# Designs tried in a protein design run: designed miniproteins, single chains. Part 47

Each design is a single chain, and the fold is of that chain. pLDDT is the mean over its residues in the fold that is shown.

## One batch from the design tools (miniprotein)

Design m1622
Fold by ESMFold2-Fast:
Structure m1622 (fold): chain A 64 residues (1-64)
Amino acid sequence: MTRELEGETTIGGKRYRVRVRLTQLPDGSYRVEWEATDLETGEVVRGEKTVVSEGIGLIWAVSA
């Protein structure tokens, strides 16, 4: 299953709007895809990772 989450965070003193897509894999792990938009400049950065839980995926996404 896939679910999407959206929020705001501060990284390095800059505000970002973060979108996270979590896809549950057959082995019970999660594929995390994230997109962070700098609210000052409008620049967008993206990343992805596989994690063992949804919570870890969210922490990783907002820490990158």
Scores: mean pLDDT 71

Design m1623
Fold by ESMFold2-Fast:
Structure m1623 (fold): chain A 63 residues (1-63)
Amino acid sequence: SHMEELEARRKKLEEQVKKINEFIHELNRYRKSRNLTPEELKRLAEELAKKYGISDEQLKALT
């Protein structure tokens, strides 16, 4: 049914939002604790993106 298809897409979006929020939270903790330069922050963002399974395309949209 259409409802089952909508539920499946909703669950995928919720999981993606959860991963993005976890990524943003961890990145902000490092930013506050280490006085990182913009270049260091970008490198850290790339490493954290790999940890949370964020794609290169998603990372570009967030940075």
Scores: mean pLDDT 77

Design m1624
Fold by ESMFold2-Fast:
Structure m1624 (fold): chain A 93 residues (1-93)
Amino acid sequence: SSFEEEVRRLAEELEARGRALVALGRAHNNPFLVRLGEFLIEVARLLREKPSEERYQAALELLQAIEEVGTTDSPDHKKIFDGAVEKFLESLK
């Protein structure tokens, strides 16, 4: 279905970005980027396993929040990330 195609594309983007962030974080000894990347890979997996419109929208919002954080570790941006993570976890219920 078109929804399944949208889920596949978003999951592929999240996984690719996650892998890139893990590699960047390891190269620069930045544990925040490693955790962020690993979380995106897990979000992609969960989205593929049991897709729903709520999970899709929450995953999309998480991706948007990450764009605001960029590739730098920031205590201020960590709060935005933590909030987006919590919202995605709520979408799993």
Scores: mean pLDDT 76

Design m1625
Fold by ESMFold2-Fast:
Structure m1625 (fold): chain A 65 residues (1-65)
Amino acid sequence: SEADKELNERVVELQKKTGGLVLYGHVNGESFLAVITETKENQEYARKVAEELKEKGYIDEYVVN
């Protein structure tokens, strides 16, 4: 789907941009994005991307640390 395509592209971009661990999956029927990265700047970038995906309805929840 269009959502799956954009989500996959954003996951790859997050991995390249942050150098961190990016995980996508489902927990109790809700879609979940996790981004683990060490710098505050990369964490802020990851939150911005995750929030955009959440607002589009492509993910239900996220965590950035």
Scores: mean pLDDT 83

Design m1626
Fold by ESMFold2-Fast:
Structure m1626 (fold): chain A 86 residues (1-86)
Amino acid sequence: DVEKKIEEIEKRVQEILKLFEEGKISEEEALEKFKEILEEAKKAGLVNEADVEAALTNFELYIAEYLGDEEKVAALKEEIRAANAA
């Protein structure tokens, strides 16, 4: 059941974000755990390379905004803008 697998992945992502926001894991640990989930989803045929790249950029943006990293937020928003302008 593909839909059930996607739901399980979404729950795993939500748990990673919760752990990060609660200060239980670092930014680096959150990113690595998220990359592992995306790689598993890609191997399962649930997402393609473009989906993985977009998801990673959005996840990094979320973390950067949460931390108040204005320089990284600006860089990631420009990356998203450039991709959407193509």
Scores: mean pLDDT 79

Design m1627
Fold by ESMFold2-Fast:
Structure m1627 (fold): chain A 100 residues (1-100)
Amino acid sequence: MLEEMKKKIEELFAVLEELKSTMPEEEYELLEERANIIGDAVLKAVPYLSEEQVKEVLKIIEELIKKVKEALEKKDFEKALELFKEAEKKLAEIVEESLK
């Protein structure tokens, strides 16, 4: 589970790096910061998540990767940022439930 999660987080960063040239440096830095927040929170939470919760988190990150790639290919930075914020909120809810 942890190794699979690490690979998915690396895939998220790879997509941002691939599409870095489609956006200003300031915007790239904001998205990279959000990706770091998500990656850190998720990797720290994995030992406390059930197998079902881990699969849900993987699906959320996979959907985020797909939608962010589509948004950035269209140079829609605002949508990409909103997608990160929405994913961060959903992931935080799962992490909070795992700590109860």
Scores: mean pLDDT 82

Design m1628
Fold by ESMFold2-Fast:
Structure m1628 (fold): chain A 87 residues (1-87)
Amino acid sequence: SKKLRLATQEAHRVVFKNYPAIAKAEQAGDLDELKNIARQIAREVKEIMEKYELSEEERQQVVEDVATTMILMGINQYVVDEFLAEM
């Protein structure tokens, strides 16, 4: 689906955009900030999925792709878990 491809690309950009803030918060040991960033990413990804009017199956694929991208980028499991908890 063209909608799924575009939504996934925009969701990946949300993760990439937030990466410097995640890295800074991880270095500081700021768990509250990591949680806030994870929730911000979740909110923006939900807005993207709503904008593209994705099906439930397509929404699940975007969520799985975002979580996988975070893991491959070396983002802390705490951030991934907090992101998934908001989805």
Scores: mean pLDDT 91

Design m1629
Fold by ESMFold2-Fast:
Structure m1629 (fold): chain A 61 residues (1-61)
Amino acid sequence: MEERIEELRKKAEEYKKKAQDYLNKIHSGENVDENSKKFIDYKKKWEEYEAEAQRLEEEAR
């Protein structure tokens, strides 16, 4: 179970970094509409992976 939780956390961190990259592009004014959509998509994915990891932690209790 811990191994699966760690996998999910690593995926969450991957998507978090991608979201942060798009957020930085938005702050620079680069393709704001497109980068905003990608930021939202990647933020949603990192949140989903974090939520799944949390759910597995609760199941282990």
Scores: mean pLDDT 80

Design m1630
Fold by ESMFold2-Fast:
Structure m1630 (fold): chain A 68 residues (1-68)
Amino acid sequence: SVLDRGTKTLLMVALKDNGYSELAAAIDPRDAESVVAALRKVGKEEATKIISKLPISEEDKKYLLSLL
């Protein structure tokens, strides 16, 4: 996986905090594809806002945005 488990866990928490608890529950932090699938279900605009506010590197943010 290109993304660290820590980054995937932060995405899961951020989705839950933004009201997407069902999508967060579907994420396996060991599987980057499950994270991307959840972000796509949130929608590009909202997913972009969530990613931009994550406490992760700008490189990881750009990578995640490229998958949307």
Scores: mean pLDDT 77

Design m1631
Fold by ESMFold2-Fast:
Structure m1631 (fold): chain A 62 residues (1-62)
Amino acid sequence: SLDELRRQAEEVQRQLQEQRDQLTQLLNDPSASPEQIQQQRKQLTELEERYLELHREIQELE
């Protein structure tokens, strides 16, 4: 339903903010490896893509 898709979009937005905060922490952590940073960026990109998919689905139902 449209309401379920909107709730999913809100959840993904929260996850995006958390992932951005985690990336900032990793960039300021001297023990973090370049591989950990790259993995975090990949996860952020995947969440951004999921958000765009949900947005398209919402627009198709409206």
Scores: mean pLDDT 84

Design m1632
Fold by ESMFold2-Fast:
Structure m1632 (fold): chain A 62 residues (1-62)
Amino acid sequence: SSKIEKAREEIRKLILEKGADEVDVEAIAKKYGLSVSTVSKMAAEIEGELENKGEVKDGKPV
């Protein structure tokens, strides 16, 4: 998988396990060599996707 795919997977796991508040955008951006803006957008997209699936509510796993 690309660095972007790996970053998305790590963000998804963090949100599902600990909630969106536990996503350290800056640390993930540095780890995968992405911009903070890119990681922030990815985290928001993944959170919205998980909310639509009923797996997350108000940034917290259900």
Scores: mean pLDDT 81

Design m1633
Fold by ESMFold2-Fast:
Structure m1633 (fold): chain A 67 residues (1-67)
Amino acid sequence: ASQEIVEKAKAELEKIAEEVPELREEAERTIQGLEKASQVLPASFVEQLAKKEIEELREKAKEIKEK
């Protein structure tokens, strides 16, 4: 369950990094954080964290694209 959540988040974050290379390092750090969280936190917490992190990076991507 948690591995599936992390893989879905990883795919979305990698897509954002492809569109906005300036966010690649941040996306990679977020993926690593989610992988670590999946080992110690319940799947429900990992899912909420993944959604929050993806939304935050999407907002940053939008700001960069508009500049």
Scores: mean pLDDT 80

Design m1634
Fold by ESMFold2-Fast:
Structure m1634 (fold): chain A 73 residues (1-73)
Amino acid sequence: ELEANEAAVRAYVARLAERLPALPEEVLERLERGMLEVARLLAEGREEEAREVERETLEEVGEALRAALAAAA
């Protein structure tokens, strides 16, 4: 179960990299790490914590994207 979820996360991130080729690897790494943690928490039966980590990951990715865009300007 956890292995299958981790494979799904990695496939999802790979698709994002194809769709957003200009996005820095750091942002993709942050997203993948957060989603892998969500998968692990779900395997542990910690659904509330999984939802919290997902939200925090999306917030961090948003900040990293903003910083990367600012640096590119």
Scores: mean pLDDT 74

Design m1635
Fold by ESMFold2-Fast:
Structure m1635 (fold): chain A 93 residues (1-93)
Amino acid sequence: SAAARRAGLDALLDEMKKLVDEFLEKGLLTSAEAEDFLRRLDALRERGPSVQELQDLLDSIIGIARLFSTTEEEKKLVEEKEKELKEKLAALA
């Protein structure tokens, strides 16, 4: 149903907000980047997110986190989170 799809997209958007918070805590995003991503996620939630819009925003978040990752642990975390969220997005497509 449309309601179930919207609920799935909203849940995934909430997971992306948690990802932004986690990456900020680990120094993989600046405060300014995290605030920008959270504002964009909030705007998408109000408008109704599409799979493509969440995918594009996820790619942006992962791209910045990848640039800030310096340890093997940080690099693996970014790769694992990218894979997990992309698989969830693909299931909603």
Scores: mean pLDDT 88

Design m1636
Fold by ESMFold2-Fast:
Structure m1636 (fold): chain A 64 residues (1-64)
Amino acid sequence: SKEELMEKLKEEALNVFKAIDNRDIDGAMKEMENMAKIVKELKKLGVTPEEIREIFREAMKEYR
């Protein structure tokens, strides 16, 4: 569902932040590739750039 993909995008964003903090650049790049695929699917489902930005903003808040 759209909601499942939005939650998955948030999880992948959190994983990118964790990988960067651990200096795992290859892991961060893999998570970013996964995020790009999820964003593409969410856009097909009518999710706006503003809604995607809000998901990333919430991930950033939860990580810290």
Scores: mean pLDDT 84

Design m1637
Fold by ESMFold2-Fast:
Structure m1637 (fold): chain A 82 residues (1-82)
Amino acid sequence: MMLSEEEMRKLVEEQREELLKRGYSEEEIEKALELGILMKEYGATSLEELIEKLKELGDEELAKEVEKFKEELLKKRKERLE
């Protein structure tokens, strides 16, 4: 059963305050939500799988944006390992 966009938004709103308290920015939360919806829509279980599916569909611009966000998350994860 596919979650509706409204159900996904409601779940994110409930989690938003908790994520903000954990030090995530609103921009990071919005990007994570957008990618979560895309992953659900395309049946991807990881950001890497989403990138592959987007490339197969010919959406190279969106695939490139997802790769850039993935690299940014990996960089921030290394910086926050304290």
Scores: mean pLDDT 70

Design m1638
Fold by ESMFold2-Fast:
Structure m1638 (fold): chain A 72 residues (1-72)
Amino acid sequence: ATVTLEFDSGTRYTATLVSDSTATFVSPNDGAVGTGVFESGAAVVGARVLVTYTDPETGQTYQVRATVVGVS
């Protein structure tokens, strides 16, 4: 299953569910691999997601928040 995440920046990405409470995605802009954890433990519309990803060019790790706006 897939989810559509809307980041607080306004950008949307499609992520792939790897468990009930986690998803993974690859940023189309820079190839950064991200892991999202659903704070409620489930991928439902309106759920908050804490996303951690590492910029492959700089090695910097970022944590950003997103909201689920669509489920597959």
Scores: mean pLDDT 74

Design m1639
Fold by ESMFold2-Fast:
Structure m1639 (fold): chain A 70 residues (1-70)
Amino acid sequence: MTKEEAEAYVKMAEASLGIAEQYLREGKKDEARKYAEIAIEFSQKALDAGYPKAKELLERAQKLLDEIDA
């Protein structure tokens, strides 16, 4: 995996997290959960690719998923 691929995963995680946060504000928990899970997947891929900043995105996505499931 290249640095460019890791950066793309970070951007995808950020976008998915933003969409999940928006759906949660609208009370659309199923959609919010789906995008939070996507954000977790992309953040994990970026972290596995050696992009340390992806850890913050992973933690934010996991926290959001916990809030949706609460």
Scores: mean pLDDT 82

Design m1640
Fold by ESMFold2-Fast:
Structure m1640 (fold): chain A 89 residues (1-89)
Amino acid sequence: MAEEAIKEAEEIARAILEQLKELKVSREELAEKLREGLESLGVPQEVIDEIERAILEGDEERFIRLLTEVYLRLSDHPKFKEALKELEE
């Protein structure tokens, strides 16, 4: 169960990274857009700062790992699931 959740979160993180690459924007713009999104979801500032740094450094594996951890942590919170559902609508 936990391993499947981690794999799903990792696949989502990789999909996000690929979508961001398709936008053909700078790493700085990607970091800014992601910061805005993560702040709106209530992600702690320290975690956002580490994700931004991974983007700016081009460390894709670190970026995927950090996003995976964020997704897993937030996906267990009912309020986060409500926020995700509102974003889909």
Scores: mean pLDDT 70

Design m1641
Fold by ESMFold2-Fast:
Structure m1641 (fold): chain A 70 residues (1-70)
Amino acid sequence: MEEKAQELFKKADEYEKKGKELIDEGNRLRSETGTPEAEREAGVLISKGNTYFAKAARLRKEAEELKKKL
């Protein structure tokens, strides 16, 4: 149980890191470039980042529930 929870926390951390990097890159493209192509690319990156954050949140919740189940 503990090992399984640790794996889920590790995977959630990896997904959060990827999500943050994608969102940061998307926001940077919006701020720095200002072209219609960059705006479209930024939207795709931010969407992917949000998907990673959603997956990370679900994995963290599952890991916390496993940890509490003794």
Scores: mean pLDDT 80

Design m1642
Fold by ESMFold2-Fast:
Structure m1642 (fold): chain A 59 residues (1-59)
Amino acid sequence: MEKLQQAQQYYQQGKQYFQQGDYQKALEYLEKSEQYVREAGGEPSPDAVQLKQQAQQGI
């Protein structure tokens, strides 16, 4: 699987945990998504960065 596709899957999992109020798990999966995006030579989307910051505030 390509790293960007893996990043997308982790991002979706992070969003799901965020919606459930599990901000700690949301942050862990969003960090995984960010790692794979960066390993693919990209940068996280503004939406992903914002969601990660919101998850950090919820902890």
Scores: mean pLDDT 80

Design m1643
Fold by ESMFold2-Fast:
Structure m1643 (fold): chain A 60 residues (1-60)
Amino acid sequence: DEEQQKRLELVNLMDKMGEAIRERRAEEAKEYVEKFKEIAENPALVKSLEEAVKELEKET
């Protein structure tokens, strides 16, 4: 099922992105957000994640 594979990929990306954000690795978090943007069809969620990364960059 194509949808199931896409969900697994999204969950995996979210896990890696969350880890990068928790460890304050802004560059890695940004890369994962860019990949998430290519496969995610939720613009509100994408915008929220982009803002979280920008805040992380500002705190450094």
Scores: mean pLDDT 75

Design m1644
Fold by ESMFold2-Fast:
Formats: C-alpha cells, sequence, structure tokens
Structure m1644 (fold): chain A 72 residues (1-72)
C-alpha cells in the first residue's frame, strides 16, 4: 500500500530530524557563536518538513530551534 509506504517514510524522517536536531543543539551549547546559525538551520528544517506534509518532524525541528534561541 502506498499509504503504508508514506507512513513509514514519515516515521523514518521524524527519527532522522530528531537525531539531527539533537546534534545541532549540542553544537550550539559548545559554541555560543554558532547559536544563530544552528537555530536558522533548525527553522529551515521545520519549513521543509511542513512543505512535505510532515507536521511531526516540523514540530520537533521548531521546538529545538526555540531551545537554541533560549541559550545565552
Amino acid sequence: SMAAERAKAFEEAKKLTEGVAKKLIEAAKEDPSKQPEMAKGLRFMAEEARKAGDKESAEIAEKYAEEVEKLK
């Protein structure tokens, strides 16, 4: 079923998005000068996920972007 293949693709995309987002927030914590760039990258990932119809991946990326933006 094409619907089952799409569901599996979104599940895998969600796991990949979470893994990448976690790496970006760790990089931002290690180098504060990179925080604006990391936040921008996460927001770009959220926009691309929304365009693809993957709302869960978009929400994950946006939440991590907000987390980076709250770092001082």
Scores: mean pLDDT 80

Design m1645
Fold by ESMFold2-Fast:
Structure m1645 (fold): chain A 64 residues (1-64)
Amino acid sequence: SLAESLANLAYEAGKHLGDPEAGEIMGRAAYKASLQGDVLTAQEIAALAMKGDLEKAVELAKKV
């Protein structure tokens, strides 16, 4: 599903950048946002994580 794909992208990005805890926070938030119909927020979290901007991605994730 889109929710699982976005969550996995955010999680793996955090893990690959050496911050698996950030990955888990971002992944869970992207999944939750997608399930709530807020696909734009889920995509933004994944996009920020993929760009290596973990600080902004985690900040956004904490608002979900």
Scores: mean pLDDT 85

Design m1646
Fold by ESMFold2-Fast:
Structure m1646 (fold): chain A 108 residues (1-108)
Amino acid sequence: MDAKGAALEASMAAGVAGAAAGAALASKDVEAAKVAAEAALEAAEAALEAAEKAGAGEEGLEAAERAREEAEEALEAAEKGKAEEAARKAAEAAAYASRAADLALEAA
């Protein structure tokens, strides 16, 4: 995949993760929060790959790394039954992943 293709894929994954986090926040359901956290982790991984391929610089790489940290914390919160905290952290992860994807697209 070229750098632009990777950035577009990362942007799509961040959108899916954001929608899942929104649903989890509305439902306050632990299983929904876990799904949102898993989607956020996938989006963070896609954003990191896109940022690296595009050479998005330190800001893009930092955004992708922050997305991964928030997604990992969201998964931990979901495992502990903290649905609202997990959903909120998944939403933050999706937002950082989206930023990294946007920076990757600009650099590509």
Scores: mean pLDDT 86

Design m1647
Fold by ESMFold2-Fast:
Structure m1647 (fold): chain A 96 residues (1-96)
Amino acid sequence: VDDTGVEIKVEQTEKGTTFYAVGKLPDDATDETIERVREELLSLEKDFPGLTVEIEIDREKHLVYVTVKLDKPLKSEEEKENLETSIRGAWQTAVK
């Protein structure tokens, strides 16, 4: 029933493509859950050359802010959808 707890916004400029993701942590999220979230999201840097992942965790609000940056614009909607799907998949794997 926690099938999608992450919202993603995409911003594309001539300098690159940035995905801004905000995920809601479960109310019972532990330090171990937070560590899994970091590890799963950072693994995206290995799958996508030139991609940088920045993670900020707000424990008081139970929110995770994720900034995913590419140093080039993505030319196809398919590439954007694939990366968005990968971000959502990493989040879902981490919070279960």
Scores: mean pLDDT 77

Design m1648
Fold by ESMFold2-Fast:
Structure m1648 (fold): chain A 68 residues (1-68)
Amino acid sequence: AEEDFKKGIEALKAEDYESAVEHFERAISQEPTWELYTNLSTAYLKLGDTEQAQKYFDKSVELAKESL
């Protein structure tokens, strides 16, 4: 989970948004967190997929509320 998250962040910095999506999806499949959904939403937004970006942003907000 942490390694996939780190690789996702590195991919975002490198502007490799497709790789970022893959790494964040792997991290989420192991342990879903609101931070992972936020980063996945950002990666989709950078790819121009506004529908997927909105979907995962909504999931991040919902999960953040559950964590409080």
Scores: mean pLDDT 82

Design m1649
Fold by ESMFold2-Fast:
Structure m1649 (fold): chain A 91 residues (1-91)
Amino acid sequence: SFERRLRIYLSGAGLSQAEIEEVRRSREAAERELERLEERIRRLREERERARRLYEETKDSRYLAREIALELEIAMLEEARRLLEELLEEM
């Protein structure tokens, strides 16, 4: 269900159960969390690009592993952001 996915992804993003319930009840709390997620995604994309450049320069597979880990984290946070956007449309 949508509610179960929202709880899973927001919990994965580091929110407590109390914070998740606040986001579900308050448009203002949901909007603040959306802004926070967008900033986190932006910073992680910058870190991913740095890891990619370091891999191209060094061919050290540790940078490739870091890039992949960052891509997975970005994908998870982008899904949390998408679910929050859907929540806000229904509020």
Scores: mean pLDDT 89

Design m1650
Fold by ESMFold2-Fast:
Structure m1650 (fold): chain A 98 residues (1-98)
Amino acid sequence: AESPLVTQGEEVYKTHCLQCHTVEGEGVGPDLTKSVGRLAAFPNLRNFNDAFLEEWLTDPTKYKRTLMPAYGTILTPEQRKALVAYLKHLSSLAPEPP
């Protein structure tokens, strides 16, 4: 069962993230709905926490050169929090088989 915040985050992901983070990672970014895709995006999953994800979504260019846009001005603070909640919800699920 998903909280309303997680459901809102899923809609934000579909609207703003899915074009690059496509299913199975066939786009320019890894598929963040899969454990393999999350590991590809964040090789050290210790960084997969609320504070880092909020900072990453606000301006990813502070951490590495990337085609990922800075969502700090594109998404509202509420939309970013919902998106973080959704990504953390996905990380709580069992790993998919290879």
Scores: mean pLDDT 64

Design m1651
Fold by ESMFold2-Fast:
Structure m1651 (fold): chain A 55 residues (1-55)
Amino acid sequence: ASIDPTSLIGKTYGEAKAIMDKYNYPYVGPEITPSDDAIISKVEKLGNAAALSVE
């Protein structure tokens, strides 16, 4: 099974990490690690990974 990483928009960073790990999908967060309660505001495909941004 695969996942569309844009479905993570509106989820918390902690939930997003858990989902990406479950599907073995590589991801990159912001330069400064967000709290697990931060809300995902943007997701971009970045080569072999998804780039996650928070508000």
Scores: mean pLDDT 78

Design m1652
Fold by ESMFold2-Fast:
Structure m1652 (fold): chain A 96 residues (1-96)
Amino acid sequence: SEAEKGLEYAEKAREYAERGDGELAARYALEGAYHASLAAEKAGDIEGMMAAGVGAVAAGVGLLLARKGHDEEASEVALVGAEAAKEGAELAKKGA
């Protein structure tokens, strides 16, 4: 399901953030937010859609930071994005 994909990508983002790989962490956080958004939309869960949106914005900022060579800051912001994507996916799964 889209919610399960959102959770899987959010977990991968967390793992890469813990390793200090800000670009991969941000990319996986963005994928997690995307799938969480699709799941929340299907479930009609407004809180899940908002959480996924926050995750997408944070992941985007993380990617920009990584591209400028700020991998540590990118990893920290990507982790915020991953946590928001996970919340969105979990809310969507409860709403189904």
Scores: mean pLDDT 86

Design m1653
Fold by ESMFold2-Fast:
Structure m1653 (fold): chain A 90 residues (1-90)
Amino acid sequence: KLEEKIEEIIEKANKEALEILKSVPDTREEVLKAVGEALRIIGDAISLVLALKAIEEAEKKGEDPREVADKVVGNRPDIIDEALEIYKKL
């Protein structure tokens, strides 16, 4: 189910981000790096969810899933490719 996969993606990203933030940073540079990486993980998960939703909508409407996902996520072929592979396995 797409909804179940979306929940799984969000839960996994939250756990990964939390583990990074649980590290005790020794310097300002380490804090900034950890926060940046946590934000990147969450942002990528949100983009992946958006791409999956776009692919599902495109499939239902007979549109090109890759083209619709590209318009929604933009300049992230890595996320679009991952979303297409995930959707194919649903």
Scores: mean pLDDT 83

Design m1654
Fold by ESMFold2-Fast:
Structure m1654 (fold): chain A 83 residues (1-83)
Amino acid sequence: SREEILEETKQLFRITALDTEIWVITQQMEREGRLSERMRALAQEAEDIVKDILRNKYSLEELRKARDRLEGILAEVEALRAA
């Protein structure tokens, strides 16, 4: 339906924004010589999630779960940057 397409588009937009923010932070941390192995692993997990979404057609529920995980990854990356 149009409503389902709109909600799917909103989730994809949010996923893209989260992936971009994780990438920006990790690029900054690498440039500063502060990129930890944990931060690299989190960035790789985020990349793998986005690649899996592109390879497989995700349901709306799967997109919501992917977004929740990316929000968790961003929070941990931000905490590691602050330490």
Scores: mean pLDDT 88

Design m1655
Fold by ESMFold2-Fast:
Structure m1655 (fold): chain A 77 residues (1-77)
Amino acid sequence: SAELEARVKEILELLEKGKIEEAAKLFYELLSELKESDPLLALEVSRLVIDHLLELGGEAVVEFERELQKLREEEEK
């Protein structure tokens, strides 16, 4: 889907700009939509984003996971 490709591209561009909080929010929203409808595609998107984070370095990975944990905690309330 062109819309899915555009959303993934936006997440990757935000990561490259150091906007980790915004990238994590969009990623969380996208995965939440895909995990029920297309779990294999959700896994593929996750792998693409994680691979890109690993190229950016360990600090980006840690910050991204911290922001994802905040989003998960807000959903559990």
Scores: mean pLDDT 83

Design m1656
Fold by ESMFold2-Fast:
Structure m1656 (fold): chain A 61 residues (1-61)
Amino acid sequence: RPELVVDEEAAERIADHLAYYYGATPEQRERIRKELLSLVGKPLLEAVKAVNRIIDELDAA
């Protein structure tokens, strides 16, 4: 593919999946969603970095 970027639908689906899988609080879920939505139009690598950090935060909580 010529480019891989974050789209809004993918950001929302990933946020919901992470929140559900890791048992996030409502406040954590909204934070995750907002953060991933802020990455819309950026390279997928930025989303991967954010997801890894979010996973570390959820596992530590």
Scores: mean pLDDT 76

Design m1657
Fold by ESMFold2-Fast:
Structure m1657 (fold): chain A 101 residues (1-101)
Amino acid sequence: MSQAVSLIARGRRYYQQGDYDRAIEYYTQAIRIAPDSPVTSGAYTGRGRALRRQGRYDDAIRDYQRAIDIDPDNTSAWQGLGDAYRRQGRDDDAQRYYDRS
């Protein structure tokens, strides 16, 4: 398993434990190691989810958009965009992104 993939797996584990700060740290390390890699779409998606859990919706939206820029077929990133926009009360924007997921 690549170093980036390993870091993403660790980030996911901390996310599942509710440790969003550590999840963000590991996803950020994965992004720094492989910024132009297809696997980095997963890192941006994971960090976006953790940021959303912390109520940092604008930061989450930016990460989900970056994930989609890398991999437009990343269903989790499209779903994450919809969730973040819905939490901001932007339901029309949210529905548009759900339709892409």
Scores: mean pLDDT 84

